# Designed miniproteins, single chains, continued (6), part 9

Each design is a single chain, and the fold is of that chain. pLDDT is the mean over its residues in the fold that is shown.

## One batch from the design tools (miniprotein)

Design m20302
Fold by ESMFold2-Fast:
Structure m20302 (fold): chain A 85 residues (1-85)
Amino acid sequence: MKEKETNLLVAANLHIVAGDYEGAIATTIELAKISENPFEVVKEVVKRLIEAGKKDEALKLIDAVMPYLTPEQKEEAERLKKEIE
């Protein structure tokens, strides 16, 4: 459902703006479970967390969504983790 995916992405970004990084992670995991392209939406939230200076939270989010990714997306996620570290 496109509307639900958009609403969850907006909610995740609002959690980040509010300083609720745990809420942002939880909302993004929910989004990853229903998304046709889970890692693309996760990358947007990861970028926002890094911009907020929350690198540990960004790494935690990548690890938390790993079970919902395709094998190709898992390889991309591991590369992104190395870039953040």
Scores: mean pLDDT 80

Design m20303
Fold by ESMFold2-Fast:
Structure m20303 (fold): chain A 60 residues (1-60)
Amino acid sequence: MLEKVREAGVTAIGVSQLPDGQWAVSALAYDPEAGSYRIVATVVAPEAEAEAIRAELEAL
């Protein structure tokens, strides 16, 4: 997963809290030709794990 995220050129990370205490973490790549972001990958995890995943994505 992370290897494909690196190859896609991730430029932003979206994080959303879900009502059950889970978090959705999305890796986003900006497309300058379209003027918008596209979702490369999304993971749903508990808060602590979602924070770790976000940190890994930010380190790419």
Scores: mean pLDDT 71

Design m20304
Fold by ESMFold2-Fast:
Structure m20304 (fold): chain A 68 residues (1-68)
Amino acid sequence: SSLDKLGEELEKLLDEGKRKISREEAIELARKYFSKELAEKIEKLLKEKGKEEFSIQEFADIVILANN
C-alpha cells in the first residue's frame, strides 16, 4: 500500500540518522505516495501547524490522521 511504501522510506531516513524533514519534503512525500485529495489534506494539516520542520514521527502521525 501507499502507507507501507511511505513507512519504508521513513524507516530508511531514520536508519540514515535523519530525525526531521522540512515541510516541503513532507509535502513532496505526500504527493509521491498518495492520491491528490489525500496529499492536499496532508498539505493543509502541515501548513496549519505553522512550522517549517517536522520530526519523522510527527509527519507519520499527520499522515495517519489525514487518512481517517
Scores: mean pLDDT 85

Design m20305
Fold by ESMFold2-Fast:
Structure m20305 (fold): chain A 67 residues (1-67)
Amino acid sequence: SAEEAARLAEEAARAGEGDAARSAKQAYIMAKNGDTAGAATGAWEAARVAPNEEARRLALEAYKAAT
């Protein structure tokens, strides 16, 4: 769901830094706007560049919630 994707993307942004945090924040904004496809793309990018396992896990869960 978009609501669940937004929550997880926000948590991923707080756990990450730099590019990962920016991509997760973008996923959060897109999910809040109901753009689940955009949220999925941002969450996947956040997971790809995640600096730690927690940020990666949360970004992947956001991706799953958005798809």
Scores: mean pLDDT 84

Design m20306
Fold by ESMFold2-Fast:
Structure m20306 (fold): chain A 101 residues (1-101)
Amino acid sequence: SELDRLYQRALEAVAAGDREALKQVIDEILEKMPELTPEQFVDAVGFIARLALYLSPEDAEEVLRKVREIYEKHKDRLTPEQRAEVEGAIEFLERRVEELR
């Protein structure tokens, strides 16, 4: 699928140390998040949170803001358990952004 190709591109960017390519791929994943199933949405946030440590502090902070915005708009379609998982991933991302500063 297109989402699987984006995940592969993100991992390739990390392997290459290409922070700009990683940011571009993460932005593409974020743009697709409204179209994802609840399960894919949770997985995508977790994936992004794990890769944020490879971004610049500024890009990681921007990604955190975008993830929060998308989550607030779409959280009502998630189960309470899925919301807890996304909130945990956001907390992990918040901690990574703080560590990069």
Scores: mean pLDDT 87

Design m20307
Fold by ESMFold2-Fast:
Parts: C-alpha cells; structure tokens; sequence
Structure m20307 (fold): chain A 69 residues (1-69)
C-alpha cells in the first residue's frame, strides 16, 4: 500500500464515520451500521485497527443514545 493509498483510506474512513454518526443521531440504524462498517473497513485497509475499533464504539454509543431518546 502506498502512502497516498493509506491517506485516501484514512480520509474515506473519517468521512464514513462522520456520516455514520449523523445517521445514528437520526435513528437510521441501517445507514449508521452500514457507514460504521465502511469506516472500519477503510481504517483496517490503512492498518489503523485502533481507529477502526474507536469508530465502531463511537457509532454504537450514538445509536444507544438515539434509542434512549
């Protein structure tokens, strides 16, 4: 993987995480989970396993908050 490919994957992961959090806040479980998985895949492709786990945990927390509202 080139440095440019890694940077692109991290950027894609960040974008997917941002959209996943918005979907979670809106109560759109399908979209939130799909985007969270996409974010994790992109972070894993970049070798950023901790970021992938953080993204999944953050979206899960947002989903649980939306369920409580």
Amino acid sequence: MTEEEKEAAIKAGEENKKEALKAAEAGDLKKAVSLAVAAAINYMAAGESEKALEALKEVEAAIEKAKAA
Scores: mean pLDDT 83

Design m20308
Fold by ESMFold2-Fast:
Structure m20308 (fold): chain A 56 residues (1-56)
Amino acid sequence: SRGKETVAGAAQANGGLSPENARRVAEGLLSPEELSRASGLSLDKARAAVEGGRAA
């Protein structure tokens, strides 16, 4: 997929989905609720990020 750069840029622009945080989420160290609290985004967004991180 040629959009990988855009996806990475968008994740960084989201201001709360750093590579380290995504890793913690994928490992189950950071729940969607904790990610939501830390980043201030909605639970739906946090859950999507967790699912995306696991799929990658």
Scores: mean pLDDT 60

Design m20309
Fold by ESMFold2-Fast:
Structure m20309 (fold): chain A 73 residues (1-73)
Amino acid sequence: MELRIEKAEVTDDELAQARAMLSPEELARLEKEIKGMTVEELVRKAQEAARDPSPRARARMVLYLKKIEEKLK
């Protein structure tokens, strides 16, 4: 599977699934962390998560990609 972070487009369904995969506490902590990240840091985190096949890593990747999308618009 190939992932291109620079052209990432996160669907509402993917975002909802990612949020459901994480506990409310994990989600809140991750969202706070993400707010302080630069686009470059988010790209790095998304790439790291993309190499991890775990469902939680995929959920974190989706959140990073969504934030990149929002920052770039």
Scores: mean pLDDT 73

Design m20310
Fold by ESMFold2-Fast:
Structure m20310 (fold): chain A 60 residues (1-60)
Amino acid sequence: SELEKIIADTLVLLGVEDLSITQEQLEEAYKKAMEKLSKKKEVTEEEAKKIATEELEKIK
């Protein structure tokens, strides 16, 4: 889905900006962001970006 791509793209961008973030951390953040997304019925692109960013920050 488009929201899944937005989450993935946001995490890829954050990983490029901070090379100390590991691939394993990006994958865990993606998994947790997708779990959060599945619990919400209506999600905007901005909310999807926020979810991805917040889940990565929790893992760092």
Scores: mean pLDDT 80

Design m20311
Fold by ESMFold2-Fast:
Structure m20311 (fold): chain A 65 residues (1-65)
Amino acid sequence: MSPEQLKKEIENMEKAKKDLEEEIKEMEEKLSTASKAEIRKLAQLKAALGIVQAGIDFLKSLLAK
């Protein structure tokens, strides 16, 4: 609720997002040769990224208010 507290939480969430983005990028680089298991893992990572992004967007909406 404090702008400083919200900014710190956003920074923590952005660190998690960067880690997921790195894994997704590596998986996408080999997508043309990907196995079914690798495609499934990529889908799971993209779903997790979407959840983290939604959390960041929510916290930023509170900060912007």
Scores: mean pLDDT 80

Design m20312
Fold by ESMFold2-Fast:
Structure m20312 (fold): chain A 79 residues (1-79)
Amino acid sequence: SAEIRELRRRALEAIRARDAEAAREHVQKMLELAKRLGSEEAVEAAEQALRAIDAGDWATARSAVLLASAVLEGKESAL
């Protein structure tokens, strides 16, 4: 979906810039979407991304965002 791709793009841009505030904002929106779609795997990935952002672990944050967005796109396609 366009929403998932845009959230992924914005989150990855913020992570690349090491902008914790912007990264948290976009990942939090991804987490809310994951909860709405009932995807426990995407919820866990988004929560992992938030923890990684808070820890300054940008590599883990990037990987977690990519996983969360991939799972969300798969879940949306199954609806």
Scores: mean pLDDT 86

Design m20313
Fold by ESMFold2-Fast:
Structure m20313 (fold): chain A 92 residues (1-92)
Amino acid sequence: LSPEQERDIELAMVRMMLAIIDLMLSRGIEPSKEFLELLVKEAERVLELDPTNPVAWYALAKAYELLGDKEKAKEYLEKAKEAAAALGLPLP
């Protein structure tokens, strides 16, 4: 598996997990700590392969927000905004 293929698979997992979180929250269901910790690990793996990816930074921000770590959430959200701006892409 090439690094690009691994990045694309991990990114697809991160996007899917973010969609699941949005769906859960829309139904009044809080994601489990274990699910949020898995999202953190998957997002960190994307960033090891591509540190410029705004979706991975946004996923870290969202996970830490829901885990109650407001300071990390703010830090990672800022990184997501910077990465998105550098690529000319909208933030997810």
Scores: mean pLDDT 84

Design m20314
Fold by ESMFold2-Fast:
Structure m20314 (fold): chain A 80 residues (1-80)
Amino acid sequence: SEIKELIDRVRKVIRRYAEKRYSPELVQRINEAIDEIYKKLLEYIEKNKPSLDEAMTLISKAVRELAERIAQLKAEEQAR
């Protein structure tokens, strides 16, 4: 689906950005967070088949959750 393709593209862009900026250990943790959030989002969309507007809202929430998770992971690495 086009929504799955959009989610896959966003995921790839975030991963590429992280790989250029952060340590391999932090990148691994970020990739794990991306995979977890991605799986939950895709499963929900495939099961519930939301409207495009609802799907866009869900994607926006997932991106925000990922940003908060990345910030937390960065803070944890810097505290060590």
Scores: mean pLDDT 80

Design m20315
Fold by ESMFold2-Fast:
Structure m20315 (fold): chain A 100 residues (1-100)
Amino acid sequence: TTVEVEEVEKPPFVKNYEPGALLATGEYILETIREIKKEHPNLSPEQQKLIEKAEEYAEKMIEYARKALENGDEEYTKKAAEYAEKAREYLIELAKLLNS
């Protein structure tokens, strides 16, 4: 998908791939997942799979954002941004199922 838009309202995911902003966004995603699990203890297997994937990618996002902050290496920032996009995709799918 070539279109990059602010369709998903979330703080401070930055199109400039700032590591600190990616770290904050990853932590926000994990907290959101934790709240979803708390509010919806009886998730379907499909919903559980989406949560597991979103959580996995959010954790990887945080890992690489932290590495970028430690080393200043833009490769880690790019990896964090890639994982951010994956986590976002799974959260959008989950939100559609939860609101349907």
Scores: mean pLDDT 75

Design m20316
Fold by ESMFold2-Fast:
Structure m20316 (fold): chain A 116 residues (1-116)
Amino acid sequence: SSVEEVALAGNAPDAAAARAAAEARGRILREETVTLAPGGSYTVENTTDRPVVLIVVNDSSTPATLLVTDADGTSALVTIAPGGGAAFPIAAGGSLTLTNVSSTPATLTLIVVEPL
C-alpha cells in the first residue's frame, strides 16, 4: 500500500474547517488530538473492511514536518503549516504511522473518515 498525500485546500485551515471537510467527505469514525515530541510517533489503524481517509490538522504555532509511513514501510515526508492540514488514505485493515521529524513538538488533530 502507498501513501498518497492530499493537502487540504481552503480559506479557513483550522480544526473546524477540517471537521467540515471531513463531514463533506463521509462519516467521521474517530477524532483525537495528539502531541508528538520531536522523534515521537503515533500509529492510526484502519480496523474497517473499507479504505478510510486520515485528516491531519496542525494545531501548533510552528510548521510540523512529519514522516508518514504505511504498514508496508512506504514513507512520505510532509510539512503542514500552522493551522494547515493534509489527508492520507489508509487501506482496509491497514495502518499509518506519523513521526514528528521537526525540532519542536507537534500538536495534531486527527480525523478518520469513512468515504461515502
Scores: mean pLDDT 77

Design m20317
Fold by ESMFold2-Fast:
Structure m20317 (fold): chain A 55 residues (1-55)
Amino acid sequence: MPLSEEERKRAAEGAAKMMRDGGFSREQVKQMVMLNSGLSEEEAEEIVREAEKMV
């Protein structure tokens, strides 16, 4: 599913916040991104990888 660059950035920032603030594992954050945004597992993996760069 195509996300705009801005939407992808927002999702990655949210994921980074979950990892920093909540102490969630990478897998938990990926699951949350999938459920919250309706993204595929592959797309959620890309979001989480971007989030890891922000943490």
Scores: mean pLDDT 76

Design m20318
Fold by ESMFold2-Fast:
Structure m20318 (fold): chain A 92 residues (1-92)
Amino acid sequence: GPAAEEGARQAQEGAEKAGVKATARVEGNRVTITLEGADTKQQFAALSGAVAAEYLGARASVEVKGDTVTVTVEAESPEIAGRGARAVGESL
Protein backbone atom coordinates (compact mmCIF):
# COMPACT_ATOMS: atom_id res chain seq x y z
CA GLY A 1 0.00 0.00 0.00
CA PRO A 2 1.03 3.69 -0.16
CA ALA A 3 2.73 3.65 3.27
CA ALA A 4 5.02 0.75 2.30
CA GLU A 5 5.83 2.47 -1.03
CA GLU A 6 6.68 5.72 0.79
CA GLY A 7 8.94 3.81 3.22
CA ALA A 8 10.67 2.16 0.26
CA ARG A 9 11.33 5.57 -1.32
CA GLN A 10 12.72 6.85 1.99
CA ALA A 11 15.00 3.80 2.21
CA GLN A 12 16.38 4.46 -1.30
CA GLU A 13 16.87 8.15 -0.44
CA GLY A 14 18.74 7.26 2.77
CA ALA A 15 21.03 4.90 0.88
CA GLU A 16 21.69 7.54 -1.81
CA LYS A 17 22.64 10.11 0.85
CA ALA A 18 25.06 7.51 2.31
CA GLY A 19 26.67 7.07 -1.12
CA VAL A 20 25.43 3.54 -1.82
CA LYS A 21 23.33 2.49 -4.81
CA ALA A 22 19.98 1.06 -3.77
CA THR A 23 16.74 -0.23 -5.21
CA ALA A 24 13.58 -0.93 -3.24
CA ARG A 25 10.61 -3.05 -4.28
CA VAL A 26 7.21 -3.29 -2.65
CA GLU A 27 4.99 -6.39 -2.77
CA GLY A 28 1.99 -5.93 -0.49
CA ASN A 29 3.39 -5.55 3.04
CA ARG A 30 6.91 -6.67 2.01
CA VAL A 31 9.67 -4.20 1.14
CA THR A 32 12.90 -5.54 -0.38
CA ILE A 33 15.89 -3.16 -0.32
CA THR A 34 18.95 -4.10 -2.38
CA LEU A 35 22.22 -2.26 -1.76
CA GLU A 36 24.88 -2.55 -4.47
CA GLY A 37 28.57 -1.93 -3.75
CA ALA A 38 28.06 -1.79 0.02
CA ASP A 39 31.29 -1.61 2.03
CA THR A 40 31.69 -3.33 5.41
CA LYS A 41 30.43 -0.30 7.37
CA GLN A 42 27.34 -0.03 5.15
CA GLN A 43 26.73 -3.78 5.56
CA PHE A 44 26.76 -3.39 9.38
CA ALA A 45 24.51 -0.32 9.06
CA ALA A 46 22.00 -2.37 7.04
CA LEU A 47 22.02 -5.06 9.76
CA SER A 48 21.39 -2.36 12.39
CA GLY A 49 18.50 -1.06 10.29
CA ALA A 50 17.01 -4.56 10.09
CA VAL A 51 17.16 -4.81 13.91
CA ALA A 52 15.42 -1.42 14.16
CA ALA A 53 12.72 -2.64 11.74
CA GLU A 54 12.09 -5.67 14.00
CA TYR A 55 11.85 -3.35 17.03
CA LEU A 56 9.10 -1.52 15.11
CA GLY A 57 7.12 -4.77 14.73
CA ALA A 58 8.28 -5.93 11.32
CA ARG A 59 10.09 -9.15 10.43
CA ALA A 60 13.43 -8.38 8.82
CA SER A 61 16.04 -10.54 7.15
CA VAL A 62 19.42 -9.63 5.68
CA GLU A 63 21.38 -11.49 3.00
CA VAL A 64 24.95 -10.51 2.09
CA LYS A 65 26.51 -11.75 -1.17
CA GLY A 66 29.87 -10.10 -1.74
CA ASP A 67 29.17 -6.35 -1.75
CA THR A 68 25.41 -6.79 -2.39
CA VAL A 69 23.10 -6.57 0.64
CA THR A 70 19.41 -7.52 0.42
CA VAL A 71 17.20 -6.46 3.33
CA THR A 72 13.65 -7.81 3.36
CA VAL A 73 11.13 -6.12 5.67
CA GLU A 74 7.75 -7.82 6.05
CA ALA A 75 4.89 -6.82 8.35
CA GLU A 76 1.19 -7.33 9.03
CA SER A 77 0.46 -3.77 7.79
CA PRO A 78 1.87 -1.49 5.08
CA GLU A 79 2.44 1.21 7.74
CA ILE A 80 4.74 -1.04 9.79
CA ALA A 81 6.50 -2.27 6.63
CA GLY A 82 7.05 1.35 5.54
CA ARG A 83 8.40 2.40 8.94
CA GLY A 84 10.73 -0.59 8.94
CA ALA A 85 12.05 0.23 5.47
CA ARG A 86 12.59 3.85 6.52
CA ALA A 87 14.55 2.66 9.58
CA VAL A 88 16.88 0.67 7.27
CA GLY A 89 17.50 3.79 5.15
CA GLU A 90 18.07 6.01 8.20
CA SER A 91 20.65 3.52 9.56
CA LEU A 92 22.88 4.00 6.47
Scores: mean pLDDT 86

Design m20319
Fold by ESMFold2-Fast:
Structure m20319 (fold): chain A 55 residues (1-55)
Amino acid sequence: MERGLELAARELGVSVEAVREAVRLVEQGKIKEAADLLGVSERQVRGAVEVSRLF
């Protein structure tokens, strides 16, 4: 979890805390809100969530 969050944060250019909040939003079905929070596309948010789960 932590390693995956760090990798996702680095890839998106955001903080680990921002990625953690975005993952929570995606788990609640709020993928558009997560994308808006990070300033990236919904596709990039999905990729970041997948990375956070793999590591």
Scores: mean pLDDT 77

Design m20320
Fold by ESMFold2-Fast:
Structure m20320 (fold): chain A 67 residues (1-67)
Amino acid sequence: TEAVEKEAESEKTVSKDKATLWKELFELMRKLGIKLSPETVKKMVKEYDNTEISQMISDLVENKTAP
């Protein structure tokens, strides 16, 4: 349990909002029936900023059925 320093460091400095947005996006995708591999999700979190993640959430919410 102590070996997850990378995740802890992300949350420590900036990722409070990013982690929350990412979690909401992932949960939305699950509700819409979109299945992503954990590797893909991690890449998105690293590559995408909180603004981009927020925009994706908005797009999915407006569509509500995007596979």
Scores: mean pLDDT 64

Design m20321
Fold by ESMFold2-Fast:
Structure m20321 (fold): chain A 62 residues (1-62)
Amino acid sequence: SAAQAALEREKMEISVEIHDEAMKKIRQEGLNREDKEALLGEATLESQKRIKELEDRAAKLG
């Protein structure tokens, strides 16, 4: 449906925004592998949290 397509687009935009910021920081600071993985892991958890909040709002009981 159009509503579901719009929701999926918003979810993608949230994920891209958060990970782009993390990637910029990694490139600028020259982080080692472990620090890079930790930062990307944090970005993934943050995007999942924001996406879940969006899903909960879009489908209150779905």
Scores: mean pLDDT 80

Design m20322
Fold by ESMFold2-Fast:
Structure m20322 (fold): chain A 99 residues (1-99)
Amino acid sequence: MEEKFDLLVEIGVVQIHAAVLLTTLENSPYKHPELEKLKEEAREILDRLSALGAEVQATDPEDTEKLAAYRAEIDRLRQRVTELGKKADELIKKYEEEK
């Protein structure tokens, strides 16, 4: 398995999901503090994924310990994006119902 390449691909996939989430939140007509917090968290995730991409690219492919640590962090960020997406959907639906 080409671990370093796999990590870079996974970072790219999570970046796309986080960017779609941020765009959805920014295009929402609702102006609530809870949505602003989700936007901030999505931006923080995008910034960290960008930094991780650079770090993985600079990492020796034989440094299995560092690559394993990056995989664990990417998995945590992926989970966080999924949870933020669910929260965003719930909040937007609630605001539509509250009119």
Scores: mean pLDDT 83

Design m20323
Fold by ESMFold2-Fast:
Structure m20323 (fold): chain A 76 residues (1-76)
Amino acid sequence: NAEKVRLFENKVEILEEMIEIAKKADPKTRKELAEYGVELARSLLEEIDANPDVPQEIRDRVRKLLEEFEKLVKEA
């Protein structure tokens, strides 16, 4: 359980890094990274929803990241 939570935390951190990279990227790369980020964040939410051991805080972080990626897609 703790190990599984740590793996989800790591995935969230990777998504957070992707947002920072996308913000500094050229418009084409930014859009491609943001679109991929939306796909990854949605997939991660499905995994979290299937796992009751994952804290609500992790789920909330992924939802926020999904919103940020969706905003970046709209801005590109």
Scores: mean pLDDT 83

Design m20324
Fold by ESMFold2-Fast:
Structure m20324 (fold): chain A 86 residues (1-86)
Amino acid sequence: MMEAEKAIEEAEKLIKEAQEALKKGDAEKALELAKKALEYAMDALREAEKRKDKELLLRAIGLAIAAIGLMVEAGLLDPSLWKEIK
């Protein structure tokens, strides 16, 4: 589907947007943006595995971890959102 490098760039952009939403106290928006970032990171991870590109794989894993961390932070900011974290 998307080029792996573009998926990485989209994930990085969404992670920054999720961080900004958290700073504004918008836990729901932060969770939504972090979930989208995780989707792009997972797409990049799958493409990196196909290419056997170790550097791209490590970048994709790092972005996935960052996205999961933001989802957890959103749940801590608004505990009612914990049921939506998957």
Scores: mean pLDDT 81

Design m20325
Fold by ESMFold2-Fast:
Structure m20325 (fold): chain A 74 residues (1-74)
Amino acid sequence: MKPTKEQLEKAEEYAELGKKVLKEAIEANVPATKATAAAILLIGASVSASLGDFEAAEADVEAAKKILEEALKE
């Protein structure tokens, strides 16, 4: 069970996206609880990508973005 080159590249891509999203959330004063929930989803996306489940990875990214967007409204 070794990640393929594509899986590893996608996992790294999602990990970098997670760092950027967290930084932007902190700068936008998103509540820490919502930022943490989004971070967990982005970590899940990286893990899913490393397992070859790119559909699950993308769904987790979308869910994380939605949580942050909803948090900015309140």
Scores: mean pLDDT 75

Design m20326
Fold by ESMFold2-Fast:
Structure m20326 (fold): chain A 95 residues (1-95)
Amino acid sequence: MEEKLEKLLELGKKVIENKASDEEIKEAQALEAEITAEIQELMAGVSEEQLQAIADEVRAKLPKLEEPKSIEEAKEQLEKVVEAVRLIYERLKEL
């Protein structure tokens, strides 16, 4: 999971900067789909109460994401989103 998140962050920053190749965009989309599927599979066995607790923890650690006003803000928001996904994954694995 960590390697997938690190690669997604690297590729996502290139996409935000409009420097990603078509191949890199496809790789980023594939990684996002794989990460999403793995998290959804872990969530399928978890109660609504446990999911809410994880959501509350993530929300407390993430500032409100507003529409980015610059490329730099968009990259900073991507870093925060990746950290949130990592936290969700780690909490789901501990259940």
Scores: mean pLDDT 78

Design m20327
Fold by ESMFold2-Fast:
Structure m20327 (fold): chain A 110 residues (1-110)
Amino acid sequence: MRITVEAEGPLDEQGRPRKLTVDLTPAIERLTPEERQLLVDIAEKVRSGELTAEELNELAAKYRDKSPLLAKAFQMLAFAKRIEEARSREELDAVTAEWERAVQEGKPLP
């Protein structure tokens, strides 16, 4: 089973579209059948636009102690949604700066 979510934000300073692809496939192999079904359902709702970044972050917080891997997958989906919801270059740059800082500090998602 392969689950990917792609988000596209406003153009960068070179006029290129900002794209993020989240591949959840490696996470699925380590999840229980119930957790896999939940991740599939949530990923489909993200693709259809039914879930906001805030709702995904709340879901990640709910599962953080029970399933850290599932929680991390939800945080990745929330970040992709934030990129999609950014309406200006300034908003996208702020989101990207938070992510780059988190990656440099070894911190999972801003």
Scores: mean pLDDT 67

Design m20328
Fold by ESMFold2-Fast:
Structure m20328 (fold): chain A 50 residues (1-50)
Amino acid sequence: MLDKEIDEAMLRIKISVYRLALEVEKKRNSPDVEKLQKEIEEAEKELEKL
């Protein structure tokens, strides 16, 4: 039960950090944009499982 709350908080933090990184990489026209977007999608899927 507590573990689910911690996992949810950690995933929300990860999503927020990766979204910020994604905006930075988009401005740089970086190939890492797709990789960051996939990381965000995977974190969102894990959040849905909680």
Scores: mean pLDDT 79

Design m20329
Fold by ESMFold2-Fast:
Structure m20329 (fold): chain A 55 residues (1-55)
Amino acid sequence: SREEIRREVVLGLLEAALATSRALAEELADNPAAKAAFEAGAATTEAAIAALRAE
C-alpha cells in the first residue's frame, strides 16, 4: 500500500539521520556542547523509530 511504502521510506530516512547524528557526535567529541546536541538528536530519532515500529 501507499502507507506501507511511505513508512519504509520514512524509516530509511530516520535510520540515515540517526547514523549521521551519531557520526557527528563522535567527530565533534572535542566540543562538548556540540557533541551533546547531536547525542540529543540521536536519542530523539531513536524514539521516533521505536514509535513507528511499535505501530
Scores: mean pLDDT 87

Design m20331
Fold by ESMFold2-Fast:
Structure m20331 (fold): chain A 65 residues (1-65)
Amino acid sequence: MSGAEMARNGAEAARAGNAAAGAATGKELQKIGSMSEEKAREVIRAGQAGNAAEAAELLEEVARE
């Protein structure tokens, strides 16, 4: 799976209200080098705070690359 595909799937899950899936996707994208450390920290923080919409928005940015 490409980083863009992973980001799209994570964004869809977060849009459906699964903030934890958004956070998990951010961690995985950071591990494979498809997301910067700073952006991954933002996604993880949003997911930990239960801000599914914010996590989805951040992941959608990565998916557009």
Scores: mean pLDDT 79

Design m20332
Fold by ESMFold2-Fast:
Structure m20332 (fold): chain A 67 residues (1-67)
Amino acid sequence: MKIYIVYTEAAREAALKLEEELRKKYPDAEITMVEARDAAEALELARRLEREEGAKVFLAFDPSQPV
């Protein structure tokens, strides 16, 4: 199973903790972390990865950021 974690710089620590939890839950999964410039780029990347790769995507960003 292929998993992507798309995060913004402000949410990097949250993304690292999420990666640790996902690695424990899915030890055989290929987990890739992708840093986005902002929340809008993170959403665009997530949509593209889900559509083109069929991957499971998790988002980590500050909820106060514009979408």
Scores: mean pLDDT 76

Design m20333
Fold by ESMFold2-Fast:
Structure m20333 (fold): chain A 72 residues (1-72)
Amino acid sequence: ADEELREGYRAYRAGDYDAAIEHFQKAIEKDPNNIDAKLMLAEVYRVRGEKEKALQVYNEVLESLGLPPIEL
């Protein structure tokens, strides 16, 4: 398993959302097709109330699947 993805999950479970975001972003930098890291990044933004950032990441995943974006 990707080490950054693992550390991101650990930080998320501990409630350290800043560390979780950093690790999930690093996982995406290593593998831009890492859907798990992208979905977890969106989930952290959602939990923090950052709806626009969460929606942006969800729409990036949808685009990679050939699906239309979600509009606000």
Scores: mean pLDDT 81

Design m20334
Fold by ESMFold2-Fast:
Structure m20334 (fold): chain A 55 residues (1-55)
Amino acid sequence: DELLARLRERYPDLSEETLREALRVAEGLRRALKLPDSMLLPLAEMFLDAEVRFR
């Protein structure tokens, strides 16, 4: 929720569905790699940056 709001501020042109998907992917990676919760936002941003570049 709070993370979604921060992503919306950084990526205002992306849909909420895309932002939520990035957070799900980031949470999966965070859990798999045993990273702290503070890494969730950076991981989501990395995923979104990659998706924007692909586009």
Scores: mean pLDDT 77

Design m20335
Fold by ESMFold2-Fast:
Structure m20335 (fold): chain A 113 residues (1-113)
Amino acid sequence: APALSAEEILAQVRRDAADRLARERAAGLLDETAEDIYRAIATSTPEEIKEYLREVAEKLLEEGKVTNAVANALARGLSVIRALEGKAPIGTLPPEYATPEETVKIILEELEK
């Protein structure tokens, strides 16, 4: 399929984020911090998304408040940024045996590139 424009990618991300939030909320799996991250991804500009995810990742690692839901939300944000920058997809995040903190450290390193 032809590559999507940045506007089309953002529109798809907003829809996917809304659907994911609804599913995770219904399943009782969504925490409030993860919800805030998904909302930011859905509503921010590409430049704002990258800076926001970097700042949130750094803060949550420093505070020791990284959950699996937060790590998954940050991984989705990184996937969006890579798509907007025309970069290849990263392999599966989180890795099967990584802690949430290890996953967020990987995401932070990729955001700094």
Scores: mean pLDDT 70

Design m20336
Fold by ESMFold2-Fast:
Structure m20336 (fold): chain A 97 residues (1-97)
Amino acid sequence: MEEVKRIVEETVRIADEIVEKIKELNEDLGKQAETLRRILAKQMFDAVEKGNYETALGSVISLRLGLTRLGEKASPELAKEAKERMDEQAERLEKAI
């Protein structure tokens, strides 16, 4: 479904923005966030291609938890942004499946 794919693509773009913000504050935390995003984004796109939408949603939730934790170590404001933006994407994806 094009809608599910679009939401996942948007989620990955939001994650990329958060990763760059973490990287600006702390390079090591940023590289950890970048690695997490790379692994989970691949899992999301593979899941969408196979029609495993619940797996894609699980990957969004995992990415949100990881980015929020790494963001918290860099900045409480960034952790809040990561949680809010990623929770919104998870909710949108859940409603689409």
Scores: mean pLDDT 86

Design m20337
Fold by ESMFold2-Fast:
Structure m20337 (fold): chain A 59 residues (1-59)
Amino acid sequence: GAAAEEAKRRREIEELERQGVRAYLAGDYATAAEHVRRSFELAGRPELGERQARRLRAL
């Protein structure tokens, strides 16, 4: 149902955030940017995701 789909989406966002942080700490800014962009896209904030991804890729 909708509640299970929302919970699954939240878990996917959390996993993308963790992967993004790990990539950032490893100095892999391109991978970090992609994970951050996808997490914000799933959260309904694609414009913010694109801005954060551009900042990460500029490092």
Scores: mean pLDDT 86

Design m20338
Fold by ESMFold2-Fast:
Formats: structure tokens, C-alpha cells, sequence
Structure m20338 (fold): chain A 77 residues (1-77)
């Protein structure tokens, strides 16, 4: 199922983040959310990573703002 595939991409993102492969981690979490937009785990992990990265490099701020807006929209539904 798409939910099972999203889970695998979320786990892959976690593995990349542990290896400090942050761009690969972001892509894996984004893929998980394409497959399951309501995947709380992938969304929270992506937001946490983007918060850390945006402190060092402002280029991550737009992705952080987008992820936060998507989380707020899901909570409002």
C-alpha cells in the first residue's frame, strides 16, 4: 500500500539523517508525504530536520514554512 511505502521512505529519511546526509533525508521525507500526506511521523521528522538546518542556512526557511503550513492544514481538517 502507499502507507507502507511511505513508512519505508520515512525510515530511509531517518537513516540518511543519522548519516548526516540531510539533502537525501529531506527528499526521502518529502517522498513519504507525497505517498501519504497525513503521515504524522514523516511530517514531524521533516519539520525537526528543517528547523535545525534553517538555523545554519536560511535557504531551508521556505521549505520549513511550507511544511509547517501543511501540518497546520492537516490539523485544521
Amino acid sequence: SKAEEAEKYTNLGNEYANQKKYEEAIKAYEKALELDPRNRSAMLQLIQLLKELSKKDPKYKPKLDEALAKMEAVEAE
Scores: mean pLDDT 86

